# Ledger of designs, part 71: designed miniproteins, single chains, continued (2)

Each design is a single chain, and the fold is of that chain. pLDDT is the mean over its residues in the fold that is shown.

## One batch from the design tools (miniprotein)

Design m6453
Fold by ESMFold2-Fast:
Structure m6453 (fold): chain A 79 residues (1-79)
Amino acid sequence: GSSDFDARLPIIRKNAETKGLTEVTVDSGGGGRALRVAELLKDVKSVKTIRSTGIPSPEMQKKILELLKGTGIKVEFGK
């Protein structure tokens, strides 16, 4: 990801926890950014949905879904 995206990851988590964010949209074609945001937010109880603007490969989709298994978080691709 870009250095700007990487620098925002701690801020994204703090905002999700502090402001009770329920939905997060990630500009991610190949799913790399979506995977990193899912890893970051998987334990944040307010988060209900993570959207990826792009549609990743089936292998990447499976990796994201397995990471979020049991968390109650929905993931949407191509949104």
Scores: mean pLDDT 77

Design m6454
Fold by ESMFold2-Fast:
Structure m6454 (fold): chain A 70 residues (1-70)
Amino acid sequence: MRPERRAEEASRRETERAYKEGKDEAQMRKEMERESRRESEREGLDDKGRQRALFAGARAGREQYEAMLA
């Protein structure tokens, strides 16, 4: 699985979990970013790879949060 896809999935899962735990938007965003960073670091990616994975994760987390509010 591509690192970007893995970061997206991890970010969506963490966003959903934080929302169900009753965390506010700011806390949810922190959890999403933290998990995306962990995944990008775990893959041993170069700088560009890590940046792409973080961006993909952040976008997926925001989309998941918006979907849960709708």
Scores: mean pLDDT 70

Design m6455
Fold by ESMFold2-Fast:
Structure m6455 (fold): chain A 57 residues (1-57)
Amino acid sequence: ADAATAAAMPDSRAAASVAHAASLGNHELAQEQLDAMRAAGWSERAIAGAEAALKAA
């Protein structure tokens, strides 16, 4: 949601972006964003949030 993404910190924005891609049915893009987060060394908490968002879609 726009309000959530506008207020989110950078870590939360990544999770929101994954959720948005998944909500549009673009699970490949959502997975690619998740893989990029892992490769960049993002925190386990941020990755877990993004994974939960993808699974909820």
Scores: mean pLDDT 66

Design m6456
Fold by ESMFold2-Fast:
Structure m6456 (fold): chain A 96 residues (1-96)
Amino acid sequence: REQVDELAEKAIAGDREAYVRLVAYTVGAWIRLVGSLIDLEMGVPGARERVIRDAEDAIYVEEASLRVAQALGDKDTVAEEQRMIERARAILEEVR
């Protein structure tokens, strides 16, 4: 999470490489969440707790990406990040 915050701060300052790395973190968070959701559907022990953790991580990384998009004035990305945050929150509420 400290790494995500550092990347967001650098991306806001105009570091495109930091922005690309932050996007990689968002993709990784969603891949983990999807994997945990599949495990939950399959009845794997401990999957519910993993979905909760992975959904919280996805929200955290998407909120960092949202801050970058807002700072850069990218309205299309702001709307996309808001939708992704809402989706992750809906998943979290469903499994709690």
Scores: mean pLDDT 85

Design m6457
Fold by ESMFold2-Fast:
Structure m6457 (fold): chain A 78 residues (1-78)
Amino acid sequence: SEAEEARARGEEALAAGDLRTAAEHYRKAGQLYFEQGDYERAEEAYLRAYILYQEVGDDAAAEELAKWAREKLAPLRP
């Protein structure tokens, strides 16, 4: 699936040390998993993107992801 492909590209970028590109791919994977109704994988991908954005010092991107997760994912989990 496109979500799995995006996650794989994120893993590849992370292995190459390209943390920003990895964060972008994990964010895309999270969005695609969410659209498929796979909320568990969406949450995992968004959390990973959030950590990577924090690691590169992109506080704005991390905050945007945290807001999205609170609005879209949090109401769907127990």
Scores: mean pLDDT 82

Design m6458
Fold by ESMFold2-Fast:
Structure m6458 (fold): chain A 100 residues (1-100)
Amino acid sequence: SEFLAALETLAQTETDPRLAEALAALAEASRGKSDEEALAIGIAHAAALEDPRIRAYLLSLIVALAYELNIKLSDEQIALMKESLDEESAKIATSVINKI
């Protein structure tokens, strides 16, 4: 999975230990999955995080990776991200998704 490889690289190079731990956990949850399944797992995992800054970071990263990999996000995935982000961050994420 190109998504998994990107997450593993980011986890290894991240200098913030909280972000590195969150990225590593997401990578582990994505093992043996397709890119589409890994993105779905990633959105659910990120949305469940209690730290709003880490949650916003991971959701934004997932949107960026979906764009790079040309993977279309479902309406349900978009709705979950909007519920998990503040209003301004949700507008930015929606704008990026509309370009995919």
Scores: mean pLDDT 73

Design m6459
Fold by ESMFold2-Fast:
Structure m6459 (fold): chain A 86 residues (1-86)
Amino acid sequence: MTVLTRVTIRMRDSTSPSVSVSTTSSNTLQAIQNATDGVNNGSGTIIVNVIGDESRSRLTGSATANYLRRTYGDSISSIDVDTYRL
């Protein structure tokens, strides 16, 4: 089953109204890079959409969220990981 796992990262200092949106396959390194680019570009909200097989998409989303929490935890307000059937 092909699904979309969305990782929504909200930065603590919401002074920026900008939203960064990216889409990738179930590639954890690419998903992390897309999220990191959004943080470095100063986006207030960063959305990474991971499309793929349900198990791989979910694992990639969770791995991305966990990496961001460890690396940028002090700067992050919230991270949501949601999976949608396509």
Scores: mean pLDDT 83

Design m6460
Fold by ESMFold2-Fast:
Structure m6460 (fold): chain A 90 residues (1-90)
Amino acid sequence: ATILIGYYGDKLLMLIRGLTPEQIEKIIKFLKENIKGKIKVEVDGDTLLIEITGVTFEEKEKLIKFLKENIDGKLILVTYEFLKQFVEFK
């Protein structure tokens, strides 16, 4: 899998490609159980788009650790502004 994650203030964008259905469910469950902010999720095949508003620094670090431990692949930290140009939500 390839994970792109960008953070700006209390906002986080994430684009993940190459996920199994089980990995998608596991990530969504983790977010709902561990993040207090507003979570927006869009699933398209093996691709997962996530927007979080109201994320803390501690929640961000916890999420990155979870992804590194549970998803086999490359995690790339980018700017929120860079990732925003590739992420389209309704």
Scores: mean pLDDT 80

Design m6461
Fold by ESMFold2-Fast:
Structure m6461 (fold): chain A 86 residues (1-86)
Amino acid sequence: MDEYLQRMRDLIVQGMIDAGFSEEQAREMADIFLDKYLELKSRGIYNPGLAAGEAAVEAAKRLGLPLSDVSTAMGQGLSRYLSSLY
């Protein structure tokens, strides 16, 4: 993974941890987000919000977590990452 993607993942994980999610849950959800973001990017779609929304649905199904909780985690992670760009 390049340095840019590693930093993006780390910021998303930290945002989720700061929101009260466990490091294990944060890492799993961030990896699902990164996979979706890179999938969309490979198709010419540069939309982190869309990636977060699709990743939330996928993570809720795979991890057996409520969609509301995962959506909150994705939102907090994405907010931390986007704040680092401005």
Scores: mean pLDDT 80

Design m6462
Fold by ESMFold2-Fast:
Formats: sequence, structure tokens, C-alpha cells
Structure m6462 (fold): chain A 99 residues (1-99)
Amino acid sequence: MKEQLEQEITEGLVLISVGVINASPRKPLSDEEIQQEIDFLRLALKEARKVKNKDVQLRALDTLQKELQYLISQATDPSLKQQAQDLLQEVTQERQKLL
């Protein structure tokens, strides 16, 4: 096994954990902030799909699901709400593949 592969996985997990958790502000989000969060979570889902360890991948997907549910609850714009719902459906499908 090459050290390079372990480093790429660790970097992806740090991005998901630190980025997603720190992106949950305690105040109501603006439409621009919600769009930025959706774009970030879309990137995080791509990284989660690359994770080889099923337990780690499931934890990342669980975090993404919780964040998307929060964004859906905050979104007043129908387009942003639909984008978050579509991404949540993709996350749910990925979780079902691992169960």
C-alpha cells in the first residue's frame, strides 16, 4: 500500500468533517450562504464516494444528510430548496448502496 493513498483519504475526510461541521452557522442563512453550502456539500459528496472504508463513508454520508436537512429547513427560495432536496436524494441512494 502506498502512503500517498492514505494521505488523499485523510485529506478528503478532514475536508468533509471540518468543512461540513464548521459550515453549520447558528444564525439564519442568506440565499447566497445556502447556495455556497449546497456547492460545498456537493463537493463533499464526491469526496465521500471515493472513501474505501464503508464505516467512514457511512459516517460522512450521515453528516451530509443532516446538513442537507438543515439547509432545506432554512431555504425559502424554491430553487435552493430543490437543489438541497436533489442532493439529499443522492446521499440517501449512496447510503442505501452501503447497507
Scores: mean pLDDT 71

Design m6463
Fold by ESMFold2-Fast:
Formats: sequence, C-alpha cells, structure tokens
Structure m6463 (fold): chain A 110 residues (1-110)
Amino acid sequence: MKLSEEEIELLKNSSREDFLEAAEEIEDEEEKEMALELFSKPLSEVPLLAGFSDKYLIDYVKTGDFEALYKKIYDFLVNYLGLDESTAKAAAEKIINIVLKVVKIVLEKK
C-alpha cells in the first residue's frame, strides 16, 4: 500500500485510540483480536513478536513504510525466532494485512 503525503500526515496525527477504534470495526473476530493486541501492547508483548521491539506498532505505522515494516518482522521471525521461511512469510503477511485493514479504516474516518 503506497500512501499519499496527506494520508501519512493523517496517520502521524492519529492517536493510539483512533487505531484501537478502527481495530474494533474489523468484521473477522480472529483478525480483530490480533489487531487489538498489535495496537494496544508494546510489540515485545505480542505473541510471536516477543523481543522484536519495546515500541508500539503505531510508531512504525506513522512512518508510512509498510514494506520496511514487513521486512523487519520477517527478518525477526526468521533470524531471531528461527521460523522456517514459509511460516515466517505467512505470519508476516498476516500481520501486515491486518495492519493495512486498520490503517484503511483510520483513513476512511478522517
């Protein structure tokens, strides 16, 4: 997803509460639960991302660089957690797809 400069500024000015409210609007219950965990907790406290970062996911989302975020998550899963490449790819893609769903809802409300 390539964001416009205006969309990136909207994300920078969005609060963690804006992202949590957007996560609550996800129709799929499993994806909603994962989105709420990803945006409510430091990433170090999220399952499969323990040790990744003490930062909140919103700090990465506000950069607008989802390809860089995907790569960081994938590299962490492969090199730090020792997951096989196919499992790491599936997990990283699932996380990024959920993040992009939340971002889309946030942008649609602004």
Scores: mean pLDDT 77

Design m6464
Fold by ESMFold2-Fast:
Structure m6464 (fold): chain A 82 residues (1-82)
Amino acid sequence: SEELIKRLRELSREALELGDFETALLLYGAAETLKAIAQGKPTGPYTAAELVERALERARADPRLAPLVPELEKILEEIKKL
């Protein structure tokens, strides 16, 4: 979904602004994985769902990232339905 890719890129940017480069990279990687699948291109070793789950674990463990949690939970539900 183009909407999911856009939302993941927006959350990646927000994670970067909150100072967590690893969460930003996980979310950027999830967006690029969905884009690659849509374009029939090779993907990395992790699914978009796995990358978002790792980002969500980081956000739940870090109070600085707490604002990302509700939208990450929504996106994960939507990706799991793909």
Scores: mean pLDDT 87

Design m6465
Fold by ESMFold2-Fast:
Structure m6465 (fold): chain A 74 residues (1-74)
Amino acid sequence: SKEELIKEIEKAEKLGLITKEQKELMIKSIEKGEFSEEEIDFLLEYLKKLIEVEKTQDKELAEKVREELLKKFE
């Protein structure tokens, strides 16, 4: 859901995985309705993966997942 995605984005920002500016851009894009429900679910899964990868401390994988997530908001 949109609410779950926003909550996970806020969590990622608090963990330092994304910047405050990136968080604001992502939330603004979601609120504008630029994403379908299928795309929202996809973004939610990407964000959950980014948070999970932090636990493994695989910096290369974390950066790759972060870049893919940010690319969706370009």
Scores: mean pLDDT 75

Design m6466
Fold by ESMFold2-Fast:
Parts: structure tokens; C-alpha cells; sequence
Structure m6466 (fold): chain A 50 residues (1-50)
């Protein structure tokens, strides 16, 4: 694991990870799982459409 490289983006990654849900007005349907790559780390989140 290259934690040092992701340390700079730790705040942004922590923000997305803490939510585990991405609230969007546009995008996939509610409950859709989306894989996002941030700072070289691949994470899957559930999208909540409002």
C-alpha cells in the first residue's frame, strides 16, 4: 500500500468514504453503485439521486 502518495488526498477520500453515498442531481439512478478512482485508490459508492 502506498499510503504516503494518498496522504495529500486523504481529506477528499475521507469525505467520500464517510458518506458512502453520493448525492447527485444528475447521474446514475438511485442506488446505483459507482466505482471511483481518487488518488490511485479505487472505491465503490452508492449514488442517491435527489
Amino acid sequence: LEVDKLDEDSERQAFYNSEKEIVTKEGPEDGTEVTVTIGGARKTFKVKKV
Scores: mean pLDDT 55

Design m6467
Fold by ESMFold2-Fast:
Structure m6467 (fold): chain A 69 residues (1-69)
Amino acid sequence: SKLTVPIMSALDSVGENPTAEQVREALLRAGLSEELAEEIAREVAETKEVLDVLGKVSVAMRALARNEE
């Protein structure tokens, strides 16, 4: 997906245990729409597991895949 690299870069920038607001702002800076950024940020923040950057990317890509259906 054309959005994969921007999402990975944004999630790498927010560090460990980011808030939904921090994730949303990083995704908006990466060029995602407000609706998509809010949906992905919600999914990442709602995950109860401690997520490294790869874990955050995995959650975000699942949210993106559901939203592209």
Scores: mean pLDDT 72

Design m6468
Fold by ESMFold2-Fast:
Structure m6468 (fold): chain A 81 residues (1-81)
Amino acid sequence: MEVKLTLVVVELPNGQYMLFGVRAEMEGMSPEEATKLVEEILKKNGIVKGSIFPSAEEAKKAIEEALKKAGFEPEVEVLVL
């Protein structure tokens, strides 16, 4: 199942990146339902709002790996605030 995901991260003063939120789109469900499902999958893999990553690319990779492990085909776009 394809998941289109917008990953929102905030760059911290120390050069690290904090996960601010996600927005997901999936065929056959509302964006709110898709976002909730993705948030639950990420939480099971230890990824929550406020999680810290050394880079935006590392955040993207971690989220892609978590979704692939759950049997999804992620297409992730990163938005840096």
Scores: mean pLDDT 86

Design m6469
Fold by ESMFold2-Fast:
Structure m6469 (fold): chain A 105 residues (1-105)
Amino acid sequence: MEEIKKAEEEALKYAEKAIELYKESTDNDIQRIIDATEYFAKAYALVEKYKLYEVAREIMERLIEEKLITPYQAILAAIAKIKKKNGEKLSEIEELLLEMMEKLK
């Protein structure tokens, strides 16, 4: 349980770092966009490993508030859409990504 709490804190810290880097980026700031994407990937890895559904939702709500979709979230959401169209079972995180994408339209 202490391990799960540490994973939750790390996932949220990675997501916050990613959001900050992305907000500071411009369209020509490719390195900053890559760095932000890496931090989101690290947060997602912890969320998947420890099944941190509530943390994933908190991150998605923050992204909606900031009106941000990074390349990482866009790719994962596209994969989730393809899986849903093919009748494949979606993970809880893939369902959250689809909900986030609909709210940002």
Scores: mean pLDDT 76

Design m6470
Fold by ESMFold2-Fast:
Structure m6470 (fold): chain A 66 residues (1-66)
Amino acid sequence: DREKRIAELRELAEKTLGKKSAENIVKGYEEMLKDGVPEELAEDIALGMIRIGEGVKNVENGIRVE
């Protein structure tokens, strides 16, 4: 179910990056699906964006604070 996948992706993204970033990631996922990107590939890309965002946030905080 696409709606269930969107909900799970949104929850993961919100916990990791916050609500605004989660909304952008979900919109990107939905646009990929509209453009004919396979669901599995769109999910991998969206999950990759979440992980990259988390990594960037951690590196940025380390550089700026510690």
Scores: mean pLDDT 75

Design m6471
Fold by ESMFold2-Fast:
Structure m6471 (fold): chain A 71 residues (1-71)
Amino acid sequence: MLSEDELVERLIEAIENSPALQRVALAYLDAARDDAEARRNVRRFLVEMGFPPDISEAHLERLLAFLRGLR
């Protein structure tokens, strides 16, 4: 079983290497009106990708920072 840190790292790598995943992930982020909604939308994206819904705040922040960098 992969650690949460390893799962987040692999997801970031998958998004970097897939324009289709970048588009989907950014659509979840772009639909958000504020930071709280951005966090909820990114958690939904993670659940759709097969991740547990209770990902840590530190890992969620890392993913949000990465996605904002793609903009």
Scores: mean pLDDT 76

Design m6472
Fold by ESMFold2-Fast:
Structure m6472 (fold): chain A 100 residues (1-100)
Amino acid sequence: SMEDFQKTLLEMEKIFKEAAKKIAEYVKKDPKLAEEIANETERKLLSLALAAIRRLPEKADEIVEFLQFVGKKLQEILKNPEKAEELIEETKKYVEELIK
């Protein structure tokens, strides 16, 4: 349903936001921990995306594109932690456009 699609995107966005803040905090203090958080977050997001695609095959393309988008943003935060707030806002706007 459209409601399930919206809930899935909002859940993925929340997971990304929490991870983005934590990665930005740890990149300089503990780079290995920051990388582990990014990797665990990518695995969690992939699991949610695959479950959502099985329920909503008609939304598979949009779910995959969003998964790829947030994955790239996590990698960008590992390189540029100062961009975390900007990338969180971009991800929020991306979700808002998809759930209109």
Scores: mean pLDDT 90

Design m6473
Fold by ESMFold2-Fast:
Structure m6473 (fold): chain A 92 residues (1-92)
Amino acid sequence: AAELREKILALADEYLAKYLPANKEKEAKLSEEEKEKKKKFFEENREPTIEKIRELEARGELHPVAAELLIAAIEAGDIYRLFALGIAVAEL
């Protein structure tokens, strides 16, 4: 439980540090309209994505700790953390 949370967070921090510069560079190349469109897409899909994660947790296909961390990143609007957590969870 607690050890799994620490492992997921440590891996996510490692992936965030590794990929964040490249992700920020890609974001910097987007137009203002593309950035706003991306933000609106995330806002419109926030609740369906959270519901899907909770469904996977309820079916035993996703660990409760992983579901909690993914949902927290979505609720915070932290797309880079969500990406890093997704990779970390997939490796565990």
Scores: mean pLDDT 76

Design m6474
Fold by ESMFold2-Fast:
Structure m6474 (fold): chain A 73 residues (1-73)
Amino acid sequence: MEKEKQLEIDIFEGLLLIIRGIEVALGVSPEKLAETDRIIDESLKKARELIEQGKLDEAVKVLNETTKKINEL
């Protein structure tokens, strides 16, 4: 994997983990946390595939959609 693509994937993962950490700190329900974890896992898999294909713009859209889905829980 190219170093730049690895860094992009690591940044995406870190951002999503920060969102999860904030929810834990805010004391959201275990059911919402479990749903957040599922959404994050699916979005990370999709974003990794897009980044590996050089489709960073599409990966950013996935991140934005993921954040919106979590906020709508």
Scores: mean pLDDT 77

Design m6475
Fold by ESMFold2-Fast:
Structure m6475 (fold): chain A 94 residues (1-94)
Amino acid sequence: LKEEALKLLEELLEFAKKNKMPEEVIELIERAKEYLEKGDYETAIELLDEAARKASRWIAEKGAETGDWAAADKERDEFLAIVSRIHKLLKELM
């Protein structure tokens, strides 16, 4: 479970970097990984939820700016799907 959650966090980090998400989002994902490695699952979830909120807002802003809502919806859904999988694993560890 912990090793699987760490792999998913690495996938989430790669997804964020590939999509050029704000540095703030990347930093929150990196911090979530640090706290997960320390066994602080509650703090890892809080940081992950904050990353999801900030990423979703940024994606919505990008969609409004470009007019490509289909691309924005897909990016948001893919990001949140990885977040949801990590969240589920972390709750099983708590």
Scores: mean pLDDT 85

Design m6476
Fold by ESMFold2-Fast:
Structure m6476 (fold): chain A 66 residues (1-66)
Amino acid sequence: SFAMKLLEEVEKKRKADPELVERARELAPRIDEETRRTLREVFKLSDAEIEELLSRREALIAEARA
């Protein structure tokens, strides 16, 4: 959830500089990929486990919006 957490945090601070929000969105895919790599390499998680973790975060955000 690092990419999502970072993006949300930057969006909350967009009032300071809207460019920061755009940069966070631009970096989100890279950070997500790096996070997946870390989970796979360091924690030895399977692809299924990583997808489960990401899906859980997606569900939580959807619930918060709903």
Scores: mean pLDDT 56

Design m6477
Fold by ESMFold2-Fast:
Structure m6477 (fold): chain A 59 residues (1-59)
Amino acid sequence: SDAKIKAIEEQGEKYKKLMKEAGIDFSVKVEKVSDTTAKVTLTVEGKTYEFTIDLSKLT
């Protein structure tokens, strides 16, 4: 669901603001792979992490 992807992006933006106040470089990129799957790219302090989430498991 596009709404679930948008919710993840909104949470990522909130977390980014909190991390910025702590002096931590943080960003999240969310890409739709299928109707039930999204790829998340997380960058923290210049290190990049990629993982896949099952959108059907999100509340």
Scores: mean pLDDT 77

Design m6478
Fold by ESMFold2-Fast:
Structure m6478 (fold): chain A 72 residues (1-72)
Amino acid sequence: PSQEEIDGEVYLALVEMLLGIAKATGASPELIARLEKLVDEARKAFEEGNIEKAKQYVDEAVRLLREEDARR
Protein backbone atom coordinates (compact mmCIF):
# COMPACT_ATOMS: atom_id res chain seq x y z
CA PRO A 1 0.00 0.00 0.00
CA SER A 2 1.05 3.63 -0.55
CA GLN A 3 1.85 5.93 2.36
CA GLU A 4 -1.36 7.85 1.63
CA GLU A 5 -3.39 4.63 1.91
CA ILE A 6 -1.67 3.70 5.17
CA ASP A 7 -2.29 7.19 6.60
CA GLY A 8 -5.95 6.96 5.59
CA GLU A 9 -6.33 3.54 7.21
CA VAL A 10 -4.76 4.92 10.42
CA TYR A 11 -7.15 7.90 10.51
CA LEU A 12 -10.13 5.61 9.87
CA ALA A 13 -8.94 3.18 12.59
CA LEU A 14 -8.57 6.06 15.06
CA VAL A 15 -12.10 7.39 14.51
CA GLU A 16 -13.50 3.82 14.75
CA MET A 17 -11.55 3.36 18.01
CA LEU A 18 -13.01 6.60 19.41
CA LEU A 19 -16.52 5.40 18.51
CA GLY A 20 -15.82 2.09 20.27
CA ILE A 21 -14.60 3.87 23.40
CA ALA A 22 -17.69 6.12 23.41
CA LYS A 23 -19.99 3.08 23.19
CA ALA A 24 -18.03 1.21 25.91
CA THR A 25 -18.13 4.19 28.32
CA GLY A 26 -21.89 4.76 27.93
CA ALA A 27 -21.85 7.98 25.91
CA SER A 28 -25.25 9.44 24.99
CA PRO A 29 -27.16 7.97 22.00
CA GLU A 30 -26.94 11.42 20.36
CA LEU A 31 -23.13 11.45 20.63
CA ILE A 32 -22.94 7.85 19.35
CA ALA A 33 -25.06 8.79 16.31
CA ARG A 34 -22.82 11.80 15.56
CA LEU A 35 -19.65 9.69 15.90
CA GLU A 36 -21.14 7.01 13.60
CA LYS A 37 -21.79 9.72 11.00
CA LEU A 38 -18.17 10.91 11.32
CA VAL A 39 -16.93 7.31 10.84
CA ASP A 40 -19.04 7.01 7.68
CA GLU A 41 -17.78 10.37 6.35
CA ALA A 42 -14.14 9.51 7.19
CA ARG A 43 -14.47 6.16 5.40
CA LYS A 44 -15.99 7.89 2.35
CA ALA A 45 -13.19 10.49 2.30
CA PHE A 46 -10.58 7.72 2.56
CA GLU A 47 -12.21 5.79 -0.31
CA GLU A 48 -12.11 9.01 -2.38
CA GLY A 49 -8.38 9.37 -1.58
CA ASN A 50 -8.93 12.54 0.45
CA ILE A 51 -6.67 11.81 3.43
CA GLU A 52 -6.79 15.41 4.69
CA LYS A 53 -10.61 15.28 4.84
CA ALA A 54 -10.48 11.93 6.67
CA LYS A 55 -8.10 13.49 9.23
CA GLN A 56 -10.52 16.40 9.71
CA TYR A 57 -13.28 13.93 10.64
CA VAL A 58 -10.98 12.33 13.25
CA ASP A 59 -10.27 15.80 14.70
CA GLU A 60 -14.03 16.51 14.86
CA ALA A 61 -14.64 13.20 16.70
CA VAL A 62 -11.97 14.11 19.28
CA ARG A 63 -13.58 17.55 19.71
CA LEU A 64 -17.01 16.01 20.34
CA LEU A 65 -15.59 13.57 22.91
CA ARG A 66 -13.80 16.40 24.75
CA GLU A 67 -17.01 18.45 24.77
CA GLU A 68 -18.98 15.49 26.20
CA ASP A 69 -16.31 14.90 28.90
CA ALA A 70 -16.41 18.60 29.88
CA ARG A 71 -20.18 18.31 30.50
CA ARG A 72 -19.60 15.56 33.09
Scores: mean pLDDT 77

Design m6479
Fold by ESMFold2-Fast:
Structure m6479 (fold): chain A 90 residues (1-90)
Amino acid sequence: MSVGEKARELLEKAKEALKKGDLESFRKYAVETLVLVLTTLYNVPRAEAEKRAKGLVDGAIDAYKAGREDAVEKFLKDLEELVKKLEEKE
């Protein structure tokens, strides 16, 4: 399985978790999606990628809890574009 295929599966799982209000699963899948993107497209070391991914995803969860649907939609759109770039590399 390619890295792009794995990132796509994780992103779709993150979206489904968010639709169900399962923020724990959303955080897990969204962090792993971002880690794959950051390490593969941008050559960020895994430890740094995990720190950045957790910060970005925790920000999106805070926006979701605050009812800021605009910020959540932008996060998902930006993540979708990054996954597409990863898929295009393969």
Scores: mean pLDDT 86

Design m6480
Fold by ESMFold2-Fast:
Structure m6480 (fold): chain A 65 residues (1-65)
Amino acid sequence: MDRTLAAIQASQEMIDAGLSHEQVSELFTIALKESDPEKLRENIRKLAPQISDETIDRLVAIAQS
């Protein structure tokens, strides 16, 4: 339940920041494939520099769950 809520919140925050649905899907795919939280944060920041650190932390938490 908490993981699903975090994913919904992260998706909405990314869309509100100006990302497309395709970009949101790509970031979730990257999060599922990268086991290193530091590399994941760096990769997200490169692809979506406009999103907040809070949104990045949610994506990392979802991936590490």
Scores: mean pLDDT 77

Design m6481
Fold by ESMFold2-Fast:
Structure m6481 (fold): chain A 65 residues (1-65)
Amino acid sequence: SLEEKLAQLFEEIKGLDKRIKELTAQIEATVDEAEKNRLRAEMQKLSEEGYRLAQEIADLIAQQR
């Protein structure tokens, strides 16, 4: 159902939020600038994934009209 699909997408977003928070903590704990930049690049990829999921949610809601 649409409700089940939306619930799955929201769970994926929660997972990304948790991962971003974990990466933020790792960046704060890391003293090597090259490693910090790598971790920031990983956070950028997760942000792009979050945008994709948000668009999928918006599209599913729009299709109910």
Scores: mean pLDDT 83

Design m6482
Fold by ESMFold2-Fast:
Structure m6482 (fold): chain A 107 residues (1-107)
Amino acid sequence: IKNKICNSIKDGELSQDGVVLLLKRLYYERKSTFSKLLDKLGLSYNDDPSKTPESTYNEYAKAVIKAFTGSSTATKLSPDVARVLSIGLVSLGAKDEAKVIFGCSDP
C-alpha cells in the first residue's frame, strides 16, 4: 500500500490517482474517516465499497483536490497542501494513512 501511494507522489505532489488510492484505502480500512471526510465535502456515498465504481472515486478525488486547492481544474495536491490533507486525516482518526503521505514527502 505505501509503495502504491508513494509512486503517486512526485516531488511531494500527490496526484489525482494517488488521492483515489488513498480514498479506496480509507473506505476499506477506515470507513468512519472516509464517511466523515465525504460528509464534510457534501458528497453522498455507497455504504458498500465493493459497489462503488471507479468513476465515483474519481469524482471524490476531484472534490478533495478542489476543497484543498480551491481550484476545480487542479489535478494534484502540492506538497504543502498534501501535508494539510495529512493533518486533516490525523484529526479524523487516520494516522497510519497520514504517515504514508508524510513518509513519501519527508525522507
Scores: mean pLDDT 70

Design m6483
Fold by ESMFold2-Fast:
Structure m6483 (fold): chain A 109 residues (1-109)
Amino acid sequence: SMAREKRRKEFEKKAERDVKILKELLEKDEKARELFEKASELAREGKYDEALKLLEEMLKNTEDEEAKEALERLIGAVLVALKRDVAEASRLLGISKATVRELIRQREA
């Protein structure tokens, strides 16, 4: 179906855009780069709770609106990968259960 391929292409395009935005953030902000590098290492070790906490700290310290949206989408993708309980994810990220469900829905759509 052309509609299915169009949605896949739009999803890939958004992911590429998010990667570019995050890369630009990491080049401009040394603290964000350090937090991201540490979060990436923790994720490779399976310490996703600690990795999510560092990504949340990056989000709080980011003033660029496009970078904030890209970080929120990255956090959502990590939550989907973890298959965590929505209530637990809500507690860990300090956001509402409705926001967690929306982030998960955006990643699976």
Scores: mean pLDDT 69

Design m6484
Fold by ESMFold2-Fast:
Structure m6484 (fold): chain A 68 residues (1-68)
Amino acid sequence: AASEALKEATNDILTSKEKATVILGDGSVMEVDGSNVTEATGAILAVMGEIGKESIVKVGDKEYRITG
């Protein structure tokens, strides 16, 4: 299930329409255009797939830590 942090990160990405940086639990980095719903959705699914690992989502000056 989506955590509160994941919901907040998702809302900030889609609302700000700024570039987001997603760092997955394996250290992989994804650059996401917040105005592109397909890219945003793909990044969110990747974060949700990191079961038992911490992912970091950066949107503007905000940083979210999400455990899968």
Scores: mean pLDDT 74

Design m6485
Fold by ESMFold2-Fast:
Structure m6485 (fold): chain A 92 residues (1-92)
Amino acid sequence: MVEESEKKLREAVELLRKAAEDPEKAEEYQERAARLLAEAAGEKSEEYIERLKEQMPAMAKAVKGFEERKEELDRGVEELAEAVESVVEELE
């Protein structure tokens, strides 16, 4: 991969994460992510950019859903760890 394309892809992913984290500014982050993805792909057609913009809300929503599920799982694991530690402390 060309280094420039890789850098733009990483920036686009970061913007999609920010879009998922801040719904109020999601549109701004999604627009910037779409442009960076198009540039990284080396695609200059207006059709491609338009299609990519249409997919940005769905991608951001999918990322948000994944992050929310991950947080629930991580919290559950922490609660279990605390319960185990409490039991071990009682056995001392």
Scores: mean pLDDT 66

Design m6486
Fold by ESMFold2-Fast:
Formats: structure tokens, sequence, C-alpha cells
Structure m6486 (fold): chain A 101 residues (1-101)
């Protein structure tokens, strides 16, 4: 179930990226990563979260979308047991959020 939903959000992210709408692309890729996390597909979650980060950075060097994508990548690394990298990514996400609050 969650993998099918995640795949649809990847397709939406790809469509908006191809149209140059990096804001919507980042949102859809990050949403796909969350569904992959819920499915236990951590490799796909890492790839989707990275696409979300890449799109968010194309949109803006600091954004809520970038913070959310970084946090999602952090969660994926934590699920794979890389707590050190997860903590570093969470700190980066928190730093970005401070720029938008």
Amino acid sequence: MYVDVARRYIDLGNRYRDQGDYLLAAQYYTTAARFYLSAGDYDSALRAAQLGIDSARQYSPNSIQLATALYTLSRAYRRQGDDQRAQQLQQQADDVRQQYL
C-alpha cells in the first residue's frame, strides 16, 4: 500500500521538477520518502529524501521544504542504524528551520 502511494508521489515530483517547479517537486519527493519510511523501504526513502533536498535547494538555499527533506533523510538514516549521520542531518534541519521562524 504505502509503496504504491510513494511511487505516485515520485511521479508527481518528477513532473513538477521537469516543469521547473522545484517547490512542489521538493514537497512531493519528501512526501514519497515518508511513505517509503512507513513501508520499511529505507533505500527508496533515502533516494526520495535526497531528491527532495536537491529540489528544495534549487528552490531556495533556506526553506521549510529543505528543513523537512533534511529531517526526512535523517529519519531514513536512523532506521538504517546510522545514528551519527541522522543526528547531523537533524541538526542541519533545525538550523534551516531557525532561518524561517
Scores: mean pLDDT 87

Design m6487
Fold by ESMFold2-Fast:
Structure m6487 (fold): chain A 85 residues (1-85)
Amino acid sequence: EVRILTPEEAEELLREAREAERLLLERIRRGEITEEDIAGVEKALEAVEKKLEYYKELGVDPEVIERLEEVAELLRRVLERMREA
């Protein structure tokens, strides 16, 4: 069973991702990032990218796709910052 996100659920996921970015960037600034943190963001990014590919193939609501693309881009930025720290 694959449940497709509503626009409201995709918006909530983006809000959660933005809060996670804020917390991770603060930890990067403090030099507190661990390999477990990096692995967690990598897994989250992979999951979002796979979901995006699947949703695009199904022709899911463009608003949901746009929000998930924003989440993926945010996770990529955070991951790059973590790897450079």
Scores: mean pLDDT 82

